Designed miniproteins, single chains, continued (4). Designs and how they scored, part 3

Each design is a single chain, and the fold is of that chain. pLDDT is the mean over its residues in the fold that is shown.

## One batch from the design tools (miniprotein)

Design m12070
Fold by ESMFold2-Fast:
Structure m12070 (fold): chain A 67 residues (1-67)
Amino acid sequence: EEDAIGVKAFKPIQDEVLAALNAGDVDKAIEILRKKLEELRAQPPSPEKEVGIRFLENAIKALEEMK
């Protein structure tokens, strides 16, 4: 499932993002997600990469709407 693949891309940074959000620092959470998105974009094309990128882009958009 696409969501499961996206969660795998997010999991390595999950603790950092949650810590930033718990501190009320939405900008820091967005920065962490953007850095991971850039790293994913540098990888060779694959269906997993595309799903991971889409998941991270949606997460960033949701956090930006919370500002």
Scores: mean pLDDT 73

Design m12071
Fold by ESMFold2-Fast:
Structure m12071 (fold): chain A 92 residues (1-92)
Amino acid sequence: KIEEAIELAEKAKEYLEKAAETEPRLKRAVDALKKAIELLKEAKSEEDIKEAIQALEGAVRVAKIEKPYSEKKEEVDKAIEYAEKAIELLKE
């Protein structure tokens, strides 16, 4: 589950980084995804997983807020989709 969640979060990061090239306000969401990925790679407790979920949820929230200003809305939507899949997988 954790390895699959990391792969999904990495895909979300790739799409969001592409969108952030033209919308710098999305960089905050990229940073949240990077934090979530590192937390998952180093996870040793249930609390670490919960912190990673919070970082992923934060990234999704920022991406949704900033999406209207992005010319790469499809990339933002893909990033949200992959991040939400990672969250659901971690909550199982």
Scores: mean pLDDT 83

Design m12072
Fold by ESMFold2-Fast:
Structure m12072 (fold): chain A 89 residues (1-89)
Amino acid sequence: VRAEVRAEVEELKPKFREKAEEKHKESGLPPLDEKQLEEFAFQGALEALYARAEAAGDEARLAAVKEVAREWLLKQGVPEEQVEAEIAA
């Protein structure tokens, strides 16, 4: 299930990357850098997959989405305390 979630995140990332760029341009702020775009795209994809799993009542997929999110945030150097807050959201 975790490997399937990773594959689905990669498929959704381009869509959420475009949305992040569009919202940032509408705000008149400087363009997001590649790292920021990657982070927003990954977060957006996970949020979408989490919502789908929750609506379906798929507890195994919910757990897998949270685990993929945790691994990603830790690998990016996010503090463990903040990772727990992000996963809860």
Scores: mean pLDDT 71

Design m12073
Fold by ESMFold2-Fast:
Structure m12073 (fold): chain A 57 residues (1-57)
Amino acid sequence: MTGTPEQGAAAARALGAMHGGTAAGSTDPRAIGEQLAPSSAATAEDLARQAGQLMSL
């Protein structure tokens, strides 16, 4: 992989999804999935932005 900004965004999104799941309720797997996706999207964007800046340097 070349390390493009989009590659960094994809990796950060996957990591963000894992982190977002921690904040979600653990009672309903369906609710966890829905909460994980939208919650982690914002976190993944922030992390991808930072990763992109580091990779550009």
Scores: mean pLDDT 56

Design m12074
Fold by ESMFold2-Fast:
Formats: sequence, structure tokens, C-alpha cells
Structure m12074 (fold): chain A 65 residues (1-65)
Amino acid sequence: MDKVKRLIEEIKRNAEELGVKVSVEFKDEKIYIYLEGATPVQFSALGVEAAAMGVETGLEVKVFL
């Protein structure tokens, strides 16, 4: 849980630096990340970070625009 929280905070900070609005929901043993206002390049970069979070935590991570 502590690791998951830390990684979620990191992706939120990175999104804020890019001017992207982010919302995160933990549900059904999955992490749902919602991004608003991301360009295709920004979405791709944040998507890679989300995938790394899934590998690190062992949880399924889904990213939406």
C-alpha cells in the first residue's frame, strides 16, 4: 500500500508539471488513472509511467483520456 501511494503521488506530480489534470481510483484490485487535457505525447509518457507502476506493484493499471 505505501509503495502504491508513493507511485500514485509521483504520477500526479508529473501530470501537474505537464498541466494535465489527473484523477486516480483504486477499485476491484485495479488502479484507474484518468487524464484530462493531455496531448498524445503526454498521454504516452504518463501511460509508460502507469505501466511501470503496474509492474512494480503487481496490480492492473488502466489509463484513460
Scores: mean pLDDT 79

Design m12075
Fold by ESMFold2-Fast:
Structure m12075 (fold): chain A 106 residues (1-106)
Amino acid sequence: MEEAERLVEEAEELLRRAEALLAQGDLDGAFRALQEAARALIKAALLGAKDPEVMKRVEEAADRFEALAARLQAAAADDPAFRLQVEIELGMVQLTLGVAKVIAKK
């Protein structure tokens, strides 16, 4: 479970990096940080599914991910391909969180 906690911490750091890059107007950099955050969150959710403290942090980070994804999509309104890539990453995080919540109930 220490591995799941480290992955949540990594995701939180990557989300902070993505927020900073977005504030600077670096959409590509922000998206790359967001993709790395998605990978970390997916792994954390699957490994920490039965740990309620880890899952609470995963859900909080997923909420930040969703808010950041929405901001990134708004900033890239004229780039439908970029917006689709952001939507795919968001969908993968949401789907995995749903699966982890089912695992947590068993």
Scores: mean pLDDT 85

Design m12076
Fold by ESMFold2-Fast:
Structure m12076 (fold): chain A 75 residues (1-75)
Amino acid sequence: SKKEEAEKLLGEARELAKELVANKDDPEVAQQLDRRYLHTAAQLMVVTEELSEADKEAFQKELAEITTEMYKELK
């Protein structure tokens, strides 16, 4: 289902964010992980458009929190 796809993509985004922070001192690895993160986030945004308004808001809020925290830790 679309909700299961969204849950999987959110989980993948969380793991990619952790890997990016862990590899922040390796520019080539960090750049590749950043591209994968942005791609996964974009896919999640598309999938959430087909969910209920409440589910869409919840998934997009969690993704925004993951993104914000990840970029704070990269500084």
Scores: mean pLDDT 87

Design m12077
Fold by ESMFold2-Fast:
Structure m12077 (fold): chain A 103 residues (1-103)
Amino acid sequence: MKIVEIVEKERIRLLFDPSVTEEQALAEIERYIDELFKPVLEKAKKLNDEETIQKIESLKERAREAVRRYLTGDDATRNEAIRELQEIDVEFEKIKKELDEKS
């Protein structure tokens, strides 16, 4: 599942489930991002690819900030955050393919 897909899913839950808080939605998305990035980061570490490690960590941090802006922002901020998350999903897939080619 893409980061965009989990973010949209959790926003729907937040809108329609009165038991779900914004903090819980954010925590669930952050947990998903951590789980998604962990195997890719570990692979880069095994290859001693410091440039790719830094790129992955930067991309992960950027994803967390985009998610926060999406959940807490106005409509314009949400539209910008979704576009950034789409770009992050594309870049993440490129990094995964590059690491697979090095293995």
Scores: mean pLDDT 83

Design m12078
Fold by ESMFold2-Fast:
Structure m12078 (fold): chain A 68 residues (1-68)
Amino acid sequence: AEELEQKAEEAREQAEKLRAQGDFEAAELLYKASTYYRQAAELERKGRTEDAKQLAEEAERLIEKAKE
């Protein structure tokens, strides 16, 4: 949970930086990734490990797409 919360914060910080640079599309993808990591952290705290893993994987895919 703590690791996923940290990843959510990192993604949000990167999104704000990209938005400031005018990269709105990449920023939007990273904001979504941050939201998914945060939701995954909540699911992990509730013992919903498989659901948390699926959301974290979706967040990772969004980060990869933002790097294009």
Scores: mean pLDDT 82

Design m12079
Fold by ESMFold2-Fast:
Structure m12079 (fold): chain A 100 residues (1-100)
Amino acid sequence: SMEEKEELIKGLEEILELIKQALEAVEKGDFEKAKELLKKAIEIAQELIEKFKDNEGIVSALESIKEALQEAIEEEDKEKQIELLHKIEEGVKRLIEKLK
């Protein structure tokens, strides 16, 4: 439905905003703040998985986003963490565009 689609897009846009804030935190050397923001993004992705659990394609995409966000949290190299976060950002943007 359009309402379910709008809720999914809103959640993905919230994840995107958290990734952007995490990128700014990493650039400033605030790795603890970046991890906290990315953990919030994972939590939103999990809430969306629970809401859309009957949609295999959406669940699969959100699980991939969660795994990539967890890898970004565990990445110790600043440059690699930034590159990984940009890759996740582009993936989330593409998913939003497909849903519009």
Scores: mean pLDDT 88

Design m12080
Fold by ESMFold2-Fast:
Structure m12080 (fold): chain A 62 residues (1-62)
Amino acid sequence: SASTAALLAAIAAHEAREAIEKYGLEEGKRLLDEWLARVSALYPEAAAEVRAAIEAVVKEAE
């Protein structure tokens, strides 16, 4: 649902910021790619919003 996609995207943005802060951009990206793969498998309807949220945080960190 749209509500589920929005919630997962918000969680993804938070996780992306924490991963980059704790592990750096390179390792953070690797961990986020693994997390995105899992979320995409379980919630394919949210995959686009989750990817966009992660990409926005990564772009700000670059």
Scores: mean pLDDT 82

Design m12081
Fold by ESMFold2-Fast:
Structure m12081 (fold): chain A 85 residues (1-85)
Amino acid sequence: MILSVDELIDRWLENVADIHGPAGEGTAVGPNLWTERPAFFSDEEWEALQKFLDVMTGKLDSKSLSDEELRLMQEVVDKLIAHRP
């Protein structure tokens, strides 16, 4: 099932923000995802993550996203959750 943007942001805040920050800005335990690409991401997955961070920070309108883009963003967030320490 494809999550909405708001549901995916909630999933980030619950599962990723303690490691990478509420907007991917990094923490003491996880890298800044705006500048430091995790080795487990492909170029396509990394670009999808950057676009999602732009949506989270209001730099990009969530209404511009396709279902395919949102699915890839969900997969990227799930991959970050799978790689939690």
Scores: mean pLDDT 79

Design m12082
Fold by ESMFold2-Fast:
Structure m12082 (fold): chain A 65 residues (1-65)
Amino acid sequence: SEAAKVALRQKFSKEELEKIIQNHQAALAEDQELLSKAEDVETEVALRLSIIGDQEDIKFYQSLL
């Protein structure tokens, strides 16, 4: 919601938001590498869900900048 975005912009500095984005980007890159090496279905499913979550979080926090 717009109210949540306004509240988060008041809570976090630009530098803090950039660090949050950077951390999610690092996690995304790690999970993508692990997915390329996944040999079992449970690991593949878990990594694909983690990747989706990181992508959504990156887009959300970028929308605050």
Scores: mean pLDDT 88

Design m12083
Fold by ESMFold2-Fast:
Structure m12083 (fold): chain A 87 residues (1-87)
Amino acid sequence: IPPEVFRAMAEAGAAMVAVAAAYVASKKAGDEEAAKIAKEALEEAARKLDEAVALYAAGAPPEEVVRVANEAAEIARKGFEEVKEKE
């Protein structure tokens, strides 16, 4: 895997783990609104990361794969920030 692709996918994965943790915390706190925001962000980020993986498997240029993986990371990061703003 090209280093830039691996890094972008790893960053997306880390951001998704953060929003998944926020989802679990929101559920334990009984905050249904925050849990919904976290879940929707996680699901959207997961779809984008799957798209990046599919592009890589299809032999797309590394810069295209990195772009889509970065979109997944941004979706997860924004979802995490939105959950924190609700606290």
Scores: mean pLDDT 84

Design m12084
Fold by ESMFold2-Fast:
Structure m12084 (fold): chain A 63 residues (1-63)
Amino acid sequence: SLDELFEALSKDKDGTITKEDLRENLGLSDAVADRVLAAVDKDGDGTITKEEFKEWAERSGLL
């Protein structure tokens, strides 16, 4: 589920997904992690909240 995926990505953090989480937990390159952040991080602060992640995943058709 999206909740389980988010928890797996943010398990060692404060409940947000960072660029480092994307690189370390998903094995993404720096460039791909930046692209994902640009697509999901609507505030442009370099972090993804659980709500932003879920909204993006549902709207992007990832499910």
Scores: mean pLDDT 70

Design m12085
Fold by ESMFold2-Fast:
Structure m12085 (fold): chain A 100 residues (1-100)
Amino acid sequence: SAEAEALRRRVEELRAEWERRVAALRQQADSLTDPAQRAALLAQAGLLEWHVRMALHLARESEDPLADLRRLVATLEREHADDPLIQELVAALREILAEV
């Protein structure tokens, strides 16, 4: 449908932006001298990258991308409520879902 195509395009644009954010976090980690702080930032970058890729996979490959992305958003809000970067991703995905 036109809605599914619009959703996929919007999530693709979101992916490009958030992959740059992931790369910036990894570059920031490389500048850290404390191994524990470096490991924590790399873990945060990996978690963010995983969920950005999951959103893209659902938008491209799901039989019901709107329903599956709504479920992903609800899961991220519940399971990662204390992660401000994941909550920013949730807000961005919610904006896309409201506009398609």
Scores: mean pLDDT 86

Design m12086
Fold by ESMFold2-Fast:
Structure m12086 (fold): chain A 82 residues (1-82)
Amino acid sequence: SLEYWANFFGVDVEEIKKINPDLSDSEKAERLYRAALIASEVAKELGVTDVKVIRDAYFAALKAKNDEEMRKQAKEVIEKAK
């Protein structure tokens, strides 16, 4: 469920629900999962461990419609923190 994934990744479920309200909760949960993986991977590669930066990258990636855009959004946020 959306609530499960939001709690698992430590993000505000209410904020997640505001992202693309036309999407189902299941679709939002899937995007959160993919965004978290991409954000964590890029952060590790760039040596960034700031939890707030990683969370911002998760939120930016969640707004993206596909994995390529998720990667681009997450990378931009993490690069700014470097």
Scores: mean pLDDT 71

Design m12087
Fold by ESMFold2-Fast:
Structure m12087 (fold): chain A 100 residues (1-100)
Amino acid sequence: TEEKVLARAEEAVASSEELREVYEEARERARKAKTEEEIREIVEEIMARLEPAAERARELAEKGLEEGKEEGERVRLLAVAAGVGIYEGIAERKREEELK
């Protein structure tokens, strides 16, 4: 369920500096974004940054290398951390607008 995915992502973010940095960047950028187009640009930029690592993970996995599975899991967690950050940033921005 979405709640289980979010809870696991929050725990992973708390224990990993790399995941925390991606989460915090995505959250701050989304909180400052005023349009849906700006949010879409944030998503596209983060996905573009992850694509080379995702492609490498696919190639290594096709060759039966364990490193491909490990890299794929890392890319998945980074994407989830970014998504949670964007979601929370949007929610925070909307809350700030309603309280003004």
Scores: mean pLDDT 74

Design m12088
Fold by ESMFold2-Fast:
Structure m12088 (fold): chain A 67 residues (1-67)
Amino acid sequence: AADDVRNLLQAAKKGDGEGAEEYARKLTAHLPPEKREEIVKRVKEAAKKGDAYAAAEELSRGLAAAS
């Protein structure tokens, strides 16, 4: 979990949307598919823009709402 979060943030800092998508899917594997895809989509779009802060916020918000 901690390593997946670090890898997601590194991918987002590099503008690597696909890498960020991979780690976001791993971090949300326990969620219903509909919630998972919504979070993954938002994280990927933030990461593609190189916005690691936005990617982290979307992940955190999605996980908190699903807890």
Scores: mean pLDDT 81

Design m12089
Fold by ESMFold2-Fast:
Structure m12089 (fold): chain A 80 residues (1-80)
Amino acid sequence: MKKENSLKAQELAVRGWELMREGLKAEKQGDKETALKLYDEAVELFRKGSEIARELGMDLQAKALESNAELAEKKKKEIE
């Protein structure tokens, strides 16, 4: 169970960064609405990953994922 949850946290981090890349692409193309939605989804994935990492005692990974969520929030505010 714990090993499966660790993999889930990693999967959420990877998906969050995929959404960040797609959001940046949408932003560069002038699609602010799509970029905002993608950054919002990235925030949710990073925060969920951080929660799982904390439950597993992976404090450094949890803080890294929280930092990634803050970066996504900042990107959202820059284009709102």
Scores: mean pLDDT 82

Design m12090
Fold by ESMFold2-Fast:
Parts: C-alpha cells; structure tokens; sequence
Structure m12090 (fold): chain A 77 residues (1-77)
C-alpha cells in the first residue's frame, strides 16, 4: 500500500501544482514554485502567508488525499 499511497500523493501534488501554476503564472510563479506551494498547502505549513481561499483549498486537498488513501486501503488493490 505504501507505493500506491505515494502515487496518490504525487498525483494530487502534480494536479494542484498545475492548477496553482495556471492561476498564478501571470504573477511570475514558475511550475516548480507552484509544486512547492501545493506541497506546503497539503502539509499545512503556510497558514498565515496565504489568502483564505488558498488555505481553504489546502484543507480540501488534505481531505481528498485522506479519502483516496482510505479508498485504496478499503479496495485492497
């Protein structure tokens, strides 16, 4: 299950990194910076520095990650 959990984490990270990149590329955000931001949102490391909508996004990302991990564990793939 560890390998599959890491794949889910990477998929969510890449998906959100792409979304952040598209949203903030006009402000000079690189794709690598967008991935780093997505990683920090998932880990909850940037509470005070972000707009409330991005903090809410981070909460939903963590919920989605937990849900997918739980589904993988329940499906016993």
Amino acid sequence: MEKKIKEIEEEILEKEGKWLYEKYKDKGLSYEEALELARRLIKGEIHAALPEELLERGKKLREELEKKIKEVREEAE
Scores: mean pLDDT 69

Design m12091
Fold by ESMFold2-Fast:
Structure m12091 (fold): chain A 83 residues (1-83)
Amino acid sequence: SERERQITILQFRLLALAAEVDYLENASSISNEQKLARLEALRKEAEALRQQAQELNAPDTLLQRIDELIDRIERLIEEVKKE
């Protein structure tokens, strides 16, 4: 169905966002200011993804995975700010 196709696209987008978070967490060549700006942008993208998933009545497992990514991004933002 069209809904199932859209949910699949959101799952791929979630994987892409998670990969970018993994990259930023492990990148030593990026300044703290650049890391913070990129993490804040990724948080906004993850929040938009969560809203789209909710509007599509996506499975709770997908919503939970998005919430876990948002929590991880917020934790990393706080760690960068402590510097």
Scores: mean pLDDT 89

Design m12092
Fold by ESMFold2-Fast:
Structure m12092 (fold): chain A 84 residues (1-84)
Amino acid sequence: LEEEKKRYLEALKKLEKDVEELEKKYGSKSEEIREILEEMRRTIEEGKRKIEAAKSMEELYEIVKETNERLVELARRLVEALPE
């Protein structure tokens, strides 16, 4: 459980850094992109909090699944909003 938590938290930390870089590059240029990136950051923070609080492997997998589904949807919206 703790080892699995560590792996998922590390993955979210890397994604958080990527979101920060995108905020720096596009945050001042597009309100739509800024809002999507803010929601991604919020989703990552909530995901980290829930993962740390998980008491079982079943709970951990449910949290990871929900977090990933939300992040995938936000990433899809982000790609469609990015300038060509």
Scores: mean pLDDT 80

Design m12093
Fold by ESMFold2-Fast:
Structure m12093 (fold): chain A 63 residues (1-63)
Amino acid sequence: GPLLSDAEVIEALYRAGFLRRLTPTVDAEVRRAIRQFERYYGLEPVDGVPDERVKRALVEYLS
């Protein structure tokens, strides 16, 4: 299964400073925050998809 749920991805982006508010779902603002995180962390492709690559990097970043 995935490392993080969608809700946990949103919380992680908020705690990491890439998202300004908590949202109930992965919306356009969350996808924008994921693209900013992907650029910051050097992840490719920069697609805004909360995939295993992004989830793994968020867990590492917040450790």
Scores: mean pLDDT 83

Design m12094
Fold by ESMFold2-Fast:
Structure m12094 (fold): chain A 92 residues (1-92)
Amino acid sequence: SDMLEEVLTQLSLAFGQALRHAEAGDFDAAEQVLQQTRDELKARYPFLSTVLDRWQARMTAAIRDRASRAELVRLQGEFQMQVMAEVEKKEK
């Protein structure tokens, strides 16, 4: 799926950028990256709106709560699986 590859790639890039900002102590920049990616993907794929809103909110909260890198990676993986499930439902 071209759509799945695009969405997962954008979420992975945004997560990596947000994680680097968070590790540098720039939590505002981390939140902005997550919010921008959410908004861009919602505009192109409205059917993902609910999962993308939850991704941005939960990831932002975890970063603010100073979650470990391992916990953030686990959380990101959970949302990637949810996105895969929603895309599969939409394409079938």
Scores: mean pLDDT 89

Design m12095
Fold by ESMFold2-Fast:
Structure m12095 (fold): chain A 82 residues (1-82)
Amino acid sequence: EKTIRSLTIDGETITFAVEDEKEVKEVIKKLKKEIEKLEKLSEEEKKKLEEEAKRISEEEGVPLELAMLGVLAAKLAELKGK
């Protein structure tokens, strides 16, 4: 059975299966698009997000894509709070 998680992007709740790489990648793509609409990130800022995702993946033992999803969701929330 698939593990279903929920994430709020642009005020809409998106549900996805963590075992479905295609669904996870689609959610990541949506997050990146919404972030770019609010603020264009520099290459340095993008690298910092990737480094944080890698750290979380290694520390928590979760797939890198799920860690990246969490980091991007947090960044979107930060930008929307400004």
Scores: mean pLDDT 76

Design m12096
Fold by ESMFold2-Fast:
Structure m12096 (fold): chain A 85 residues (1-85)
Amino acid sequence: FEEADEYLQKALKAIDEGNLDEAFEYFRKALVAAGLSEEEADRIVEQLKTTYEGLLADPRVSEEKAREILKLTMEVAYRRARARA
């Protein structure tokens, strides 16, 4: 799981830097390295993208808060993926 953990850390760092495309790509790689199929990883990433876009569209949610929610959601999804391996 060392490679998967490294990809997750890169994803979280990319969110902090505002590099969302890179963050989602690293997160996809983290899920695959944790034992998910590419198809399952793509589905989770697409759901997170849609959720994040929804948060940004809500005028009550700051960009900073949307990024915090995204980071927490990625960590939860990743832990669930690892639990299956």
Scores: mean pLDDT 84

Design m12097
Fold by ESMFold2-Fast:
Order: C-alpha cells, then sequence, then structure tokens
Structure m12097 (fold): chain A 72 residues (1-72)
C-alpha cells in the first residue's frame, strides 16, 4: 500500500532514465554494458508503471527496444 511510495517510485524511474540517457551519449559501450543498461531500464519501467507514470514508462520501453536492436 503506497505511503508516499508513488513519489519514491517516480523518482527512481526518473533516475534510471537519466542515468541511461547519459550513458548512451558516450560511445564505446560493450555488449555486456548494453545488457546491464537494459536490465536497469526494465526495472525503471516497472517502477514507472507502479507509480502510474505512463510517459516515463513508455520512454524507458523505447530505450529498451533501441538497445536490444543495437545488440543484434
Amino acid sequence: MPIDQKEIDESMARMALSVTEQSLKQPGLSEQQLQDQIEVLRRGARLAERAGDEETKRRLEELIRELEEQLR
């Protein structure tokens, strides 16, 4: 049951998005690093969904798709 949990979940999801966006601006990520970032984004998307932040969830899911395509 959320007791300020929504605010915490939104903050964590936003942080996951921000960290990954910054990492993607740097060239030279290894395949393993890309896989690790996908895992972080998946956790962020779960938190955004729990918080009801559909915009942040969609942005995280879009980044997951882009990174999964990059791994091919």
Scores: mean pLDDT 74

Design m12098
Fold by ESMFold2-Fast:
Structure m12098 (fold): chain A 88 residues (1-88)
Amino acid sequence: MIDEEFKRAVEEIAEILRELGFSDEGINSLVDGLEAMRRQASEELKREMVEELRALAERLKTASKEEAAELVQLTVLALKEKVKEEQE
């Protein structure tokens, strides 16, 4: 089910970010933001988001902490724009 796949992708990203030394506060803020976007997104957008989050997780596995921060920010911004476009 797509919601379970979304949750797994978010959990994988959170684990990688903890290993990179990001704060629990920062990680929880990210998770809450992604969950808010999931609730607003259509089933089709949720599938696209899962693919983007999985791609992010793969990039994060070889990223430095600074690169990871940039990758997360760019991905979150892109997903926010897609959610906003669906609401228009």
Scores: mean pLDDT 84

Design m12099
Fold by ESMFold2-Fast:
Order: sequence, then C-alpha cells, then structure tokens
Structure m12099 (fold): chain A 84 residues (1-84)
Amino acid sequence: SQVQALIDQAIALLREALKLATPEVRELLEQAIALLEQPNPDLQLALLYVGVAATRARLAGDEETARLAEQAGQLLLQAWQLQQ
C-alpha cells in the first residue's frame, strides 16, 4: 500500500539518521523505528518521537540528523493522513 511504502521510506531515513546521531537522539530514533516496525504501527506516537529527535538534533547543531528525521516525519505525516 502507499501507506506502507511511506512508512518503509521513513524507516530507511531514520536508520540513516541513527548512523550520525548522538546517544540521546539515537534512543528517540530507535523508539520510533521500533514503533513503525510493529503491525498496525502507532504513527502519531512515532511522529512524536521523530519530532523530538529532530528538534534535539537541530538544537545540538546536528543539521544532517535533523534533516533526515524531519524528512522521515513528513513521510509519516503523509502516511497518517492517508489512513482511514
């Protein structure tokens, strides 16, 4: 489905962000990925973890981690909007 394709793309971006992330941001990204890999994932909760991770990365000056997390967040928001 289009929803699953968006989730899979978001997970790929979050896994790239994990390679760059500090330990605090890494934990938030790992929680988001764990939620997204569950059957019938809680997209709103995953969006919260991704949003906090992006904000913390940006405040720390980690622009690339923030950019990847923000892109993943946009894909998850699209997936959530497409849910019935």
Scores: mean pLDDT 89

Design m12100
Fold by ESMFold2-Fast:
Structure m12100 (fold): chain A 69 residues (1-69)
Amino acid sequence: MMSTEEAVERLEERLRELLARDPNASEDQLEAVVLQTLFELIEENGGAPVPAEIVEALRRVLLERIAAL
C-alpha cells in the first residue's frame, strides 16, 4: 500500500500539472483529479478500500487548493 506522503505527493504533482495546462481550472476539474488519483490507488490496492488517513489527507489537499482559487 502507498504511504500517505506518497499519495499526497502524487496528487500535488497532478494538481500542479493541471494548473500548468489550465491556470483557470475549475473546482470540478480539481475534484476530478482527486477522484482519479483515489481510483488509481484503489486499483493498485487490488480493489481494496484505501485507508481513511490517506483519503483524509487527499481531501485536505483539495480543500487547500480550492481555498487558493
Scores: mean pLDDT 78

Design m12101
Fold by ESMFold2-Fast:
Structure m12101 (fold): chain A 81 residues (1-81)
Amino acid sequence: SIADEFRADVERVREMIEAGAPLEEVTLALGILVQEMLNNRDKLSAEAQAAVDAVRARLVADPHPSREELEALVEELERGL
């Protein structure tokens, strides 16, 4: 399902954080994932829609999140999916 594909993509972003990837690369990967989820918003559960909307709002407000903030954003998507 598309939800399973997004769970795999979220796990990939988490792996980047755990591997110590540059914050700019993690932020870019997360931004691409969020845009893909928004493009398929109508196919997401209400919980996943709320999670992606919240993560997008935070990325728009702060385009240069810290590692701790990126971990929190990934956790938000994991909870919604």
Scores: mean pLDDT 88

Design m12102
Fold by ESMFold2-Fast:
Structure m12102 (fold): chain A 120 residues (1-120)
Amino acid sequence: SEVRELFDKIVEIIREIEDLIQDLIDGKISAEEFKTKAEELLKELEALLEKLISLVPKEKQAEAREKAERFLAALKKLIDSVLNAYEEKKPKEEILKIAQKELGVVIDEFDELYEIALES
C-alpha cells in the first residue's frame, strides 16, 4: 500500500539521522554539515508526513496531523539535543546516552502515528 511505502521512507530518514549522529560523534562530519543534512532530511520528512495525512480518512486527519507534529518535534529535539551536547564538548558516551533517550521518544511517537494511519 502507498501508506506502507511512505512509512518505509520515514524509517529510512530515521536511519539516515542516526547515521548523521554517529558521523558527528566520530568526527567524520562537521557540526555545519550535520545541521545542513539534518535540515534537508527534516524537510523531506515534512513532505512525506503531509502526504501520509492526506491518505488518512478525513475524520482521522486532525489526529494524524497531531501525531505527525509530535513525531516531527521528537526528531527535532533529538537533532538539537545531540548538536548542543556536541558543541558543549560533552564526552562521546554522554552524547550517545542523550541520543538513545531521545531516539526512544522518536520511536514511541512513530508507533502512535503508525497505529492511527494503518488502523484507518
Scores: mean pLDDT 90

Design m12103
Fold by ESMFold2-Fast:
Structure m12103 (fold): chain A 92 residues (1-92)
Amino acid sequence: EEERKKKALELIEEALKLEEEGKFEEALELALKALATAAGITDEELIEKVLKLLKDILENGKEPEELSEEEKELLKLLQEMQAEGAKLLEKL
């Protein structure tokens, strides 16, 4: 648990540095990996699918109503990752 928190914090710090440099896409990727780490998700395939969906929504303007069932499950995973990340950040 402590190792997971430490790794997530390191990824968050790195993402913030990238954001300051204007590297928003790289910052987003590291932030998502930090949230996945905080949530205990180690499945790289699931993390990549969530990242791809998030990029499609941001770049192509895909609306929530146009999401497939699989894409809705990926968004639910992202919400769970955000909830766990928020709990971790409250201790910073």
Scores: mean pLDDT 71

Design m12104
Fold by ESMFold2-Fast:
Structure m12104 (fold): chain A 60 residues (1-60)
Amino acid sequence: SDDETRRLIALSDQSYQQARQQLLAGTPPSQVAQQLQRDLGLSPEDAQRQVAAIQQQIQQ
């Protein structure tokens, strides 16, 4: 349903914001990728790509 889709999007946004905060705090990218796999059910490859994208955004 639309409500379920909105909840999943909100959870994803929260997880990505948390990942960004962890990277800014100096958490290793590999640990952040593992956390995204647990929180969002991402594959290792997708989690690594997301972490790389967040790192690029942090670097501007």
Scores: mean pLDDT 79

